# Designs tried in a protein design run: designed miniproteins, single chains, continued (2). Part 103

Each design is a single chain, and the fold is of that chain. pLDDT is the mean over its residues in the fold that is shown.

## One batch from the design tools (miniprotein)

Design m7577
Fold by ESMFold2-Fast:
Structure m7577 (fold): chain A 61 residues (1-61)
Amino acid sequence: MDWREVSEEVTENGRELKGPAKTIEAVTKDGEKSVLQTLGAEEVRKLEEENDKKIGDSPAP
């Protein structure tokens, strides 16, 4: 699935289904996990990277 399709499907449905992977719950909404069931592994990895970048990983002084 594409990000567009996944995002819209979750948003349109507006449901927060319980996801087996805790990684996705920590990064995104549980609702997305349900839709990302097919591409959970790959999508989780991408979401984790984006989330890490958002936090701002800075090297030690």
Scores: mean pLDDT 45

Design m7578
Fold by ESMFold2-Fast:
Structure m7578 (fold): chain A 63 residues (1-63)
Amino acid sequence: SMEDTLKKNIDTVKKMASKVKDPKKKSEVMKLIDQAQKYLDSGDYEKAKKLITEAGDLADESL
């Protein structure tokens, strides 16, 4: 399901965030993930997906 896919993507980005050495960048990634989780919990999958993508991109750029 879309929900299961988005939950898996959140977990992946959280793991990437754990490897980010810059505390400011790590904090920003986690903030985006927290917002994505709230949208996922409310059923707003499109907003959740957008924030997960933004968090993942920031985490990747910060590695």
Scores: mean pLDDT 86

Design m7579
Fold by ESMFold2-Fast:
Structure m7579 (fold): chain A 119 residues (1-119)
Amino acid sequence: TKEAVRILEKAGLLVSAVLAKKLGKQGNYEKAYLLAIDSLTGLAEAIRKQAQTLLDNGGDLGQVSSQVNQLLSLGTLLRNLGLAARNDGFDDVSEKAFAAADKIFQAARDLQNALNKRS
């Protein structure tokens, strides 16, 4: 669970990091991983929606490019979280993390394709 806390801190999700640390101290390791997946996925969806709104309204393409890079970073963090969960024996949690990462990478690709059509 130390890896779940570290990943949440890297993402700036400090409240979720504190909660995951408490769950780890209680031996609730699976719940700590699930909290981290949900928190990272929620942040990624918020960034995706902001980027889509900027594209739809003819906003700053540089900001959208930055948001694509943020989504790629979050997808990588979810991949690392999935590997950590699998190493701790939580295969179902690992599959959820990898599925979430794949959806975020797809969202980043879709936004990048939309950016390229406007350049």
Scores: mean pLDDT 89

Design m7580
Fold by ESMFold2-Fast:
Structure m7580 (fold): chain A 72 residues (1-72)
Amino acid sequence: MPIKEGEVYLALGLIWLAIGNLDEQRGDKEGAIEAYKKAIELFEKAREVNPDLKEQADRYIKEAKERIEKLK
């Protein structure tokens, strides 16, 4: 079911976003950037599989991108 796959991708994206936040707090800039990149890829997959998740996924993608820019 494509809708359930989108929800799984969204959940995995949230896990990687949380990992990135934790790595950032620990001062692991490289780890944080990699985690945020993985989160973005998963959120992009979520919105592609389930367009109903687009607004939610887009907000998280924006957050992850803003955090990456601050760490560069």
Scores: mean pLDDT 84

Design m7581
Fold by ESMFold2-Fast:
Structure m7581 (fold): chain A 106 residues (1-106)
Amino acid sequence: SAAERAEKTEKVEEAAALYQAVRRAAEEALARAREALRSGSPEAIEEAERLARAVEAEAARAIARIEEWGKETAVGAAIARAARALRARTRAELERLLAEARRKAE
């Protein structure tokens, strides 16, 4: 029905918005981690580590919401897979950058 199509469209838009929020947060965390690596400042490293933890928690919550909707649609499932892949890549890169920043600060 038209109402069912409208509801599915709204859920797709919400899932896409959550995915974009996770992507923006990941980009900010990566930028702060790169700054910490460049500066070698203990304060910058601690701030980047705090932001990395906050972004990981936000990504986990956003993905859980997308996955719940993803059980009903192929598009939702695809967005959930993309969000999980983004989270995994972001975590790995943050861990690499922050480990290198700590090593250089020693």
Scores: mean pLDDT 84

Design m7582
Fold by ESMFold2-Fast:
Structure m7582 (fold): chain A 71 residues (1-71)
Amino acid sequence: LSREEALELLRRRLAEERDAARRSALHGVIKALQTSLEEALAALRRGLASARRNGDDALAEWLETLIQELE
């Protein structure tokens, strides 16, 4: 995806998202994406590692899907 396409996808996800943890993750990724797609993907991968460490399987699965959509 281009940076603009990724930003549009993330903004759409944020507008539809109701879960506080997922909204927080989307805000962080959108902010990172303002500098580069690579930084946004790195932030998502760090979030995924943290979610797995904390046993938040639902958040981890959601982050994995989002990473795949942005790649």
Scores: mean pLDDT 80

Design m7583
Fold by ESMFold2-Fast:
Structure m7583 (fold): chain A 64 residues (1-64)
Amino acid sequence: MELSAEDRRLLEELLAEAREALAAGEEVVNPGLLVDSEAERAIALALAEELGIDVTLGELLPPP
């Protein structure tokens, strides 16, 4: 899945922040990402995969 340069930069920023939180001793990292597009879904999945966690995007999507 191809991410735009802006989406890739956002993913890198989120990964850096999440890794810092984990290094500081936080056990749960909430990405705080709402998914309203296919690109944002890809970012959320990539973030979860990089952190080694399973995430159900249903919780990150706006209500139907």
Scores: mean pLDDT 56

Design m7584
Fold by ESMFold2-Fast:
Formats: C-alpha cells, structure tokens, sequence
Structure m7584 (fold): chain A 61 residues (1-61)
C-alpha cells in the first residue's frame, strides 16, 4: 500500500529515522513495523543490511 511504498523509499534513501517516524505516525506497533520491513526485504525492495539497520532503530526507539 501507500505506506509500504513510502517506507521503502525512505529506507532506500538511508532515511531510517524518518522511516521510524512514519511508522509511528501511522499507528504501527514495533512488531507490526518489523513485519512490514521484513516483507519489503523478502520482496527484494530493500537490502538485508537496510532491513537490519531499520529493525535495530525500531527496537531501540
């Protein structure tokens, strides 16, 4: 959906803090946001390294 497209674009641009803020603004729990990130990785839309960096930020913040 539109949220997943925006998250993927921010992640590919290395804008991880903004991606976390977007997920929180959308009302996603940490677990829901992690599941979206992992699906984007599995779909080849982001790299494994980008997914790992964002997952770390989601759990820390």
Amino acid sequence: GALEEQLAALIRAGRFAEAVDLAKAAGLSTQEAVQIVLRLRDAGRITSQQAGELVTELWLG
Scores: mean pLDDT 86

Design m7585
Fold by ESMFold2-Fast:
Structure m7585 (fold): chain A 70 residues (1-70)
Amino acid sequence: MSEKGLELAEQAIEALKAGNYEKAFELGRKALEYGMRGLEEGEDVTRSIGAALAGIGVQFEAALKLGRES
């Protein structure tokens, strides 16, 4: 769960860098979900929280880009 969350977070960051903000938002949402699931399942706390926080951050940045794109 947490490892999958971190993989999704990395993919979300790459999508964000590529300008694919819609994909970045979706991947960031999934990273948050998998990170939170890893925490609930008692997996590595650092990895689980890292995936969740990265997912939140990417979602925020992607939403800002999508809503404020000039």
Scores: mean pLDDT 79

Design m7586
Fold by ESMFold2-Fast:
Structure m7586 (fold): chain A 95 residues (1-95)
Amino acid sequence: DEGVKAGQEFDDHVEEAVNAVEDGDWEKALEHLRKAMLVVGEQEGLSEEQAEKAAEIAFEKLKEQVASQTSPLTRGQLRLIVYSSISYGLQEALK
């Protein structure tokens, strides 16, 4: 139950991060990555500090992946990159 609500909040912040990247607003993208990571991090037992670090790692990965593209990304492709970047940040913070 709590997991379902957190999943909805998480997906909302991912969607806003995708919107921000499409708009070239990297500051807003980081803000929503931090909020998404705080939601999922709380469920995984991360401290706020660990969630913030996870978001920073995810943000760097997201920028790297987007910069490596030579053609415009579809919204679906960008969303997958955002999810993958978040998963990477979370895994690194949990070590």
Scores: mean pLDDT 82

Design m7587
Fold by ESMFold2-Fast:
Structure m7587 (fold): chain A 76 residues (1-76)
Amino acid sequence: SRIAALQEQVDALERDLREAIAAGDVRKATELMAQLTAASDQLAQLYLSAGDFAGAQEVEERRRALIQEFADALNA
C-alpha cells in the first residue's frame, strides 16, 4: 500500500538522519531532515484521507521528536 511504502521511506530517512547526526554531518542531516519532513507530511495526509486520525497524530508526534533531536544535536 502507499502508506506501507511511505512508512518504509520515513523509517529509512530516520535511520539516515540519526547516522548523519552521529557523524556530525550537519549539512547532510539538514538535507535529510527536509526529505523526512516531506515524506512525513505525505504519510500524515494519507492517514487523514483514510480516516486514521490516530495514525496521523502519531506521525506528527514522531516528527516533533525528530525535530527536537536535530535541534539538540545542532546545540551540542
Scores: mean pLDDT 84

Design m7588
Fold by ESMFold2-Fast:
Structure m7588 (fold): chain A 69 residues (1-69)
Amino acid sequence: MMTDEELLQKLAEAAQAQDVDTMVEILKQLDLERLRATILVILRPLSAEQRRELIERVPELASLEGALL
């Protein structure tokens, strides 16, 4: 089983690879409230289209600070 740190590393790698499907799978496994700041840092460099798709597929992301949008 992957730790939160390993999942965050994979999320950053998937973001760099433009792999939205992998990002969605990882985000569903993370505690979004607890890891909010780190997730925002990783996701902020993504394109507006990718951020929108992530929010559509992981609605809980909409509860993060508006800095993501």
Scores: mean pLDDT 74

Design m7589
Fold by ESMFold2-Fast:
Structure m7589 (fold): chain A 57 residues (1-57)
Amino acid sequence: GEAEREALLEEAERLVVRGVATRDRALIDKGVELMKEAGEEERAAATRAVADALLAA
């Protein structure tokens, strides 16, 4: 339901933020995958691109 989708997105954002802060690609990948599971494929793709750019810097 809506609450479950919101929980997935909240967890996804936490994982991506932690992954970027710790430079852990596995956490970023997990977060992006949860965004896709929530139906947010455009957001998942944008998040992956930004995270990859930040980790390459």
Scores: mean pLDDT 83

Design m7590
Fold by ESMFold2-Fast:
Structure m7590 (fold): chain A 85 residues (1-85)
Amino acid sequence: MTEEELRDLLHKALDANPELKAQVDALERQIVRAILEGKSAEEIRPLLEQYYGLLKQALLDAGVDPAVAEEWIRKRLERNLALLP
């Protein structure tokens, strides 16, 4: 499964679950706010982990293979954490 296919499935999964989409959108806003407020990497890390945890669950609920979903989300989380000081 390609990254484009995973993104498409994630988008469809979130559209199919408005409550989950609202939680994901709220966490994204919290992360952006924390970054703008100068919060430390240690304070932002749990928000990113929670955010990507919800995205992983959305992929699993959409029937994506657990190993594929876990690897893709893990790589994206690690990439974002590496950008924090």
Scores: mean pLDDT 82

Design m7591
Fold by ESMFold2-Fast:
Structure m7591 (fold): chain A 69 residues (1-69)
Amino acid sequence: MYRLVKITLEGVKAEDVIDLIEKHGGRVVSIPDDNTIIALVPEESLESLEKDLKEATNGKVTVTVLASI
């Protein structure tokens, strides 16, 4: 099962966040602006991805679950 997530960036490079998404088996769906990434993430990997994003960005990233697929 996949989660559709919105990732909001505050002063962080999108490239660094995309690399972490892909490392956790996720896929970028769209990048509507420089501060927002929409991605599909495996449900079992979401918690690990959120932890890694918080550590890598010092809490400057917010993850919001939009839908379950």
Scores: mean pLDDT 83

Design m7592
Fold by ESMFold2-Fast:
Structure m7592 (fold): chain A 81 residues (1-81)
Amino acid sequence: DKELLKLMLEIGKELLEEGVRLSEKEREELLERGRKLDEEGLTEEDIEEAIRMQALLSMSRDEETRKRMKETLERMEEWLK
């Protein structure tokens, strides 16, 4: 649980720092990957990929969503400490 939150926080921070922005094609590919993960069952690798995918999708929607994501990551960081 705490390890997953820490992983989410690391991935989210990395993506926020890089200013990642997804194209329509990249969003479609990530959604397709998420659908397959849900159908095949989840492994630890799948969970990590799902966290990364959620962060990328959130950042790609709009500035308001990116701001909300940053706020969420900050809260998770406080929660872990």
Scores: mean pLDDT 60

Design m7593
Fold by ESMFold2-Fast:
Structure m7593 (fold): chain A 102 residues (1-102)
Amino acid sequence: MGYVTITASQIADDMTLLTVSSRKHPKTAKVIGEEFQKKTGAIKVGETENSITLLVLGRSAQDVVKEAVRIATSFPVVGPPVDEIYLSYFAYAILPVSGEAE
């Protein structure tokens, strides 16, 4: 079993940076990020082999990660968070992944 990591950091008063990443399930990480972008209008600012990074306007780090977790857990291969921290300026969640999202 692998994991997807969802991390958000507030970089300005109205700007939060969201990164969704997974070493074992990079396709699932990207699908989660793309669905978040589609639903929220977030701006894609970066992508690696294992991650997608989005700029979110007008939302705190905790609100961004809570929404990303709601989206992630809507995929059958993604389980509930096993580790999570929610602060206004920084938040993360780690979720178990049983396979690639399609």
Scores: mean pLDDT 86

Design m7594
Fold by ESMFold2-Fast:
Structure m7594 (fold): chain A 74 residues (1-74)
Amino acid sequence: SRVDLLREALESRDFSPLTEVAVARRSSVALVLEKELIKAGVSREDARTIATLVESLSPEDQAEAIRAVREVFG
């Protein structure tokens, strides 16, 4: 699943596989997460990729993915 792909990328710190499935969108959730990650020291490119993948998920998976991201970077 996309959530499992995100968890694997977060553990390996390799976000290249996410770029294959991430579609650029602008939602409030993605924008907030992207800004949060940049403040935590994540590159703009990686922050955008992570946020874009998260916004593409179902609401339940999105909440779980946001928790996983915050555990690693927050």
Scores: mean pLDDT 77

Design m7595
Fold by ESMFold2-Fast:
Structure m7595 (fold): chain A 68 residues (1-68)
Amino acid sequence: MVQRTRIVVDPENNLVVDVTITVDGDTVTVTLRFPDSLSEEERQALAEMVRQLAADRYPDKEIVVRLE
């Protein structure tokens, strides 16, 4: 199963992170695509928040977060 969504980080500046969630058996892969304007620290903080949300939704599955 594949779910696509967007996280609006700053609506004033149209700053959006694309999120693709792929469920394959016991593994959930969350792929995040960031705009070039975000720092590495900001990307890591957002990735951790999304990882927590995915773990909450799929508590019995392995969560893999990929940054692109």
Scores: mean pLDDT 74

Design m7596
Fold by ESMFold2-Fast:
Structure m7596 (fold): chain A 121 residues (1-121)
Amino acid sequence: SKAEKFLERLMEAFRREAGELGYMNPAAFRAALEVLLGTDTELRRALIDEMVAAVKALAKDGYINPAALEAALRVLLGDTPEAQADIAEILAAVEAEAKDGYINPAAFEAAMRVLIERYGV
């Protein structure tokens, strides 16, 4: 499907920048966001920069944890009750797959599947 091809491109961007351990670092997160949001407008580039800054503020040992991802999702989706419910669903999917308290490829893929289902491509 269009969604599966889009998800494949997101995961390829992530894996290209992810280190040997495969955990999401800020560079891998930025690469995935550039696929997710695009870079065509100043507004999209500014949003990506703000989301990356949010994850860097909470990252541990150079890797993104669920709390860092939550902060970035709040930048992307806002703080309405609907956004809070969607973020909680995304984080539940992440926690089911996450290893050692970090976002691995499976956890990020799970998050992106929820996001794509709710907001489309």
Scores: mean pLDDT 84

Design m7597
Fold by ESMFold2-Fast:
Structure m7597 (fold): chain A 118 residues (1-118)
Amino acid sequence: SAVKERNREQIRRGLEMAAELGLLFLKLEENFDDPEKRAALIAQIRDYALSLGIPQADVDAAIARALELIEKARAEKNSVESTRYLFRARRVLGELAASALPEEEEVAKGAIEGVITL
């Protein structure tokens, strides 16, 4: 019973982290051509990741990588390849969130990947 309750709590935590980052990423993707909204959404992603205790250098590197991938997606004329770049950008943010969790919280990490990447 203790293992089942711990697994439920891990899934809940992972899903909450994935939902927050997934929503911010979706808004960033939709508003990427609006410089003011883009800057505000980037700040929200940064603030959320920092609130999880992730080092600022790791947060800034992940945001820079995600932005690079979104720019590649927008420049890509092939819809399948464009979608692959967006998938990679989402995965970068999912891996950033997962880095805030202890190694033993594999179930929570899996939940983040499931929501952010699909």
Scores: mean pLDDT 80

Design m7598
Fold by ESMFold2-Fast:
Structure m7598 (fold): chain A 71 residues (1-71)
Amino acid sequence: SMSAAQKQQEAQSLADFIDWAEEKLKDDLTKQQKVSLVVALQLQKVGAEFSGALTEAQRKRIDEVIERLKS
């Protein structure tokens, strides 16, 4: 279990990663780069869910980025 302060810090780190991934959607990505980014996002999602740091808002943002990469 994480303290409230630790959860907030992990949530911020996750938010920063999602922001970075959203910026990558503006790039002309190859199919291989898109697959690699989807895998990275899925791993971050699983890790954050396991630690209890994953908010519903962040879950939606990750899922939206993954869907855009798969389209």
Scores: mean pLDDT 79

Design m7599
Fold by ESMFold2-Fast:
Structure m7599 (fold): chain A 91 residues (1-91)
Amino acid sequence: SLGELLAEYERLLVEVLRAQLEKAPRDEIEALGERAEAVASRIPPDVLARFEAEFLRLYRARYRPGMSPEETLAVFTASLRAARDAVLAAL
């Protein structure tokens, strides 16, 4: 379902950021990114664009300079979840 695709995309984006913050090997981060792109390719382009726009709006509103890795991950995760909920409610 579309909700399952958006949830999987959200999960993979969180894993990419976690790997980056934990300084995982570049090839591991790239592999996670490729998996995220594969899921994104299965989401209708208009839905994906709406999700990305809403995520950026929410993340920019919540982001503060000098946030810790833990704070950054929490804000990023919350913003993705809120964006997914908003997009699904609009369908």
Scores: mean pLDDT 88

Design m7600
Fold by ESMFold2-Fast:
Structure m7600 (fold): chain A 83 residues (1-83)
Amino acid sequence: SHHERLVAYQYKVFLAALKTISDPDAIVALLRNLFDELIDAGVSIDLIEKFAEEVVDAAREIRPDIVAAIEAEVEKVLARARA
């Protein structure tokens, strides 16, 4: 579907950011923007939650130093998406 392709594309953007951006605040801001684009596009909460799990897992593997910040942002976004 278009939504599945959008999620896959945004995941690739996030992976590239984890590997290239040193500033944790910039990565968190990017992640917020990626989630906002998914919400604005009308992507289902189930796909948004799956994307959230995938980004946390990627952060644990590539940038364990920022996992807590990524998890905190994910919790805020999921609370907003469920409202």
Scores: mean pLDDT 88

Design m7601
Fold by ESMFold2-Fast:
Structure m7601 (fold): chain A 85 residues (1-85)
Amino acid sequence: SLREEFERLLAEHQRLAEEAMELIRKGGSPEEVEELAERAREAAERAYELGKAIGPEYARQGRLALGSARAVEAAVEEYREVKEE
């Protein structure tokens, strides 16, 4: 169902975002962090598009996931700067 796919995409986004932030905390590879952040963004984008098709509340949840993805990307950019120095 569309709702099950939406829930799966939100869960995937949350898992990938958490993994990216955990790698940042542990001083992991910037390349791996960037890959996880990109995958988290893709999941959030897919969730938002699907949410718009399902209804306003689901679109709102997808939009919040996009906000989360943007915050992770900002953290990755800062982490990249630190690791390059």
Scores: mean pLDDT 88

Design m7602
Fold by ESMFold2-Fast:
Structure m7602 (fold): chain A 80 residues (1-80)
Amino acid sequence: VQVSAAEQEQAAQVLFALLTSKEGELTPELIVEALVAAGLPEAHARLVVQRLGRAVTERPEEVAAALKAGPAALAQLLFG
């Protein structure tokens, strides 16, 4: 299963908004629900969550930098 370029951009925008939010606990379930609400199929939303989890674990500095640069940088980090 591959996430399209348009879905990657949409997912990055949703994740950027959630990760830069001032309030709330982010669970994998909440992230999946937000991505599905934004128009992603559930299978693609779960794949995005898996990629985010890997990036946070393996490249936390790059995730922090992407959150300062914007959603396009986050998309490149997760899907590049």
Scores: mean pLDDT 78

Design m7603
Fold by ESMFold2-Fast:
Structure m7603 (fold): chain A 75 residues (1-75)
Amino acid sequence: MKVTISQIVRVAPEDRDFVAEKAEALGYRVEVLSPDVLRVSKEVEAETVEKETGLSAEEVLALSEARNAAVLAAA
């Protein structure tokens, strides 16, 4: 079963294109939300995520969502 893991990343605007290119090279889909904020997303196997983190896929998704909300709330 595949799950989509999304991360919100704050970058310096001058580094945005560099960070986006590196993320795409690693197999992430990149979406520009603002000049200093990117959303990077990747489909991964739930079993791989659970094996690497020791958490369920649902717990990893919940923690990722909480982290992303915190990053967006940070000024």
Scores: mean pLDDT 76

Design m7604
Fold by ESMFold2-Fast:
Structure m7604 (fold): chain A 62 residues (1-62)
Amino acid sequence: AEKAIKTIEENRERGLEAYREAGRLLGIEVRVELKVEGDTLISTITAGEERIVSKLDLSEMD
C-alpha cells in the first residue's frame, strides 16, 4: 500500500506537469482531483471539456 501510494504521488506530479504544459499551449484550463473511496484511489483530470478518470484498487496492492 505505502509503495503504491508513493508511486501514485510521483506519477501524479509528472502527469500534472505534462497536463499543465499542454493546457498552457492549448489555452485550456487543466484541473486534477484525487479522491480515495474506501480502498479505491480515483484520479480525475479535466482539460477544458475533456475528462479522464482513472481508478486504482488499493486493496490489491502490497
Scores: mean pLDDT 66

Design m7605
Fold by ESMFold2-Fast:
Structure m7605 (fold): chain A 91 residues (1-91)
Amino acid sequence: MVEKARELLEEAKELLDSGPDDPELQQRAGLKESEATVIALEVINTSKDEKERKEAEELLLELALRRIEERAKREGTPQEVVEKMKAILLE
């Protein structure tokens, strides 16, 4: 399950990297990220494997950090603010 969610996030990144200004690719990437989020949450809620749950949590954190970085680039947020926001999510 976690592998499928990670695959979806990688596919989403590839779509965005291929056409950052393409609204169709942005929509498709968003759908893949949403599906990955649902899968990760299901793993956290249902898996008895501590490693799988940790990997799912890490995947959700990775997505959150990626979204913060992309938003910061678009909005011109200073790097020190970005680092503080990332630290809050990690701790």
Scores: mean pLDDT 75

Design m7606
Fold by ESMFold2-Fast:
Structure m7606 (fold): chain A 87 residues (1-87)
Amino acid sequence: MPIVKRVTRVEDVEKAFEELVKEMEENNEDSGSIEIVSRSEEEVEEGVKLAEELISKRPDYEIESISRLTIGDTHVASIDIKKIKPK
């Protein structure tokens, strides 16, 4: 079961990433996602940039894909990460 962490503020992205990594490790899951939701497209992009920086500091994780969706006035970015297999 993929683990998904949803945040509505850029300041919550770091905590969501920490919780995602912890839950992936505890559940032995190889994939997970961070969803950033805001009415501001700029705020969503700032959150994506922060998440990319946080993931780049973890050699055991990589970004699989980043998807963006707009529903009415709401912008959503989904950052899918996967654990790099050590072999």
Scores: mean pLDDT 81

Design m7607
Fold by ESMFold2-Fast:
Structure m7607 (fold): chain A 73 residues (1-73)
Amino acid sequence: SLPPATYSEEDIVEAARKLLEAGSPQEAVRRIAAEHGDPAEVVRKAGPILDLMLEHPTLEEVLRKARELLEKA
């Protein structure tokens, strides 16, 4: 299991933006992994997406929450 990730407001907003642009959590995580060679950076940047998937059972709800996070920025 992954350790608990602590991430900043900036990390949450960036993850929400990438999730909305990609339209799926899998594609968003793939793009994050492609942009960052450091495993710690990948975990930090992808962490908010994984948390949204764990908290929300549907893609529609995940994308809705991502929009809410981006609007708060």
Scores: mean pLDDT 75

Design m7608
Fold by ESMFold2-Fast:
Structure m7608 (fold): chain A 100 residues (1-100)
Amino acid sequence: MSPVEQLLLEAVEAFEQFAAELREKHPELQDLVDRLEALVAEIRRAIEAGDLERALALYKEAVRVLKEMLALTESPEKYERLVASLDAALAILEELYRRE
């Protein structure tokens, strides 16, 4: 498994855990949780197909949905910190993908 595939799978697992936690704590966000879970399933399928370009594009879309969820559930200070961490993780994935 490539480093990009491994990191995408780790991110998918983290997104699944976060979605499950939000579904329990924030039933009002069900539509966003459903969209995140659908994107995560599509990322897994893209990885299984060896389509890392599609997996990365879907990951970017999942991060966008995560940012919407975080804006609704977290304080502004925590939101800024979490968004910075997501942007940093995406930059690392894009850099690693370009090196493959």
Scores: mean pLDDT 81

Design m7609
Fold by ESMFold2-Fast:
Structure m7609 (fold): chain A 110 residues (1-110)
Amino acid sequence: SDLKDLTDFQLRLFALTYLEAVRKQAKEWAEKYKDKNPEASKLFEEVAETYDKAIEAVKNNDYETAIKLLEQARELERKFAELTSEKDPEVAKLARMHAEGLEQLIEAFK
């Protein structure tokens, strides 16, 4: 992975920037889907909360906890993609892309 070529400082900065972006998107989508798809909205709320905890772990240099939280977020993003693939294929595609990004971060932190 290209992320493994980064310094610890660069990797941390990249991870925080990425996680803050996907957390913001998850919160925005939770609000947008609140009335149209309450089940998807609730799942986005869980994803956003998991990202919030992961960001805190990365800020504290607690990579063991960060890896576990990123693995959980990856599973939630994949489940969301499966649930939305028929009705919202573009949203499902973006959720799969988030899961792939999380996989790269998990591998880089190991």
Scores: mean pLDDT 85

Design m7610
Fold by ESMFold2-Fast:
Structure m7610 (fold): chain A 74 residues (1-74)
Amino acid sequence: SASEQMQAIVKQVEEIAKQLEEGKISVAEALEKMEELWQQAVALAPQLSPADVERATRAFEAVAKRIAEIKEKE
């Protein structure tokens, strides 16, 4: 279902955040993967509840904020 696909996307977003915190991927690689997952999430959004869309949006925003914080410390 679209909800299951969005849950898989959110899990991948959380995994990217973890890999970024552990230094296993670069900021550039994280941004490329996040853009790809964002495009997939946008395609699913019309099939999801507003609550599911908001949860996904918050997950993406949290990772984007973390990336910005890392860039500011460099």
Scores: mean pLDDT 81

Design m7611
Fold by ESMFold2-Fast:
Structure m7611 (fold): chain A 73 residues (1-73)
Amino acid sequence: KITVSGVSISWDANDVAVVRLTVTVENDGRALSDEERAALGARIVRAVNKAIELLEKGASSEEAAKVLKEELE
């Protein structure tokens, strides 16, 4: 199971979006394989890009965080 927590989205002094999040993966006590890690990484990038697009369209940080959670969980 994938759980997303600690989502924080802020803009720095140069108008760069800074996204911080914790992704917890419950995998029956084993480490993720390289393939599983690559797939999760691609999924995270896709979710972050969707959240940033919403922020660029004037959505709130709360709405962007919700989309991140829904895409990853």
Scores: mean pLDDT 75

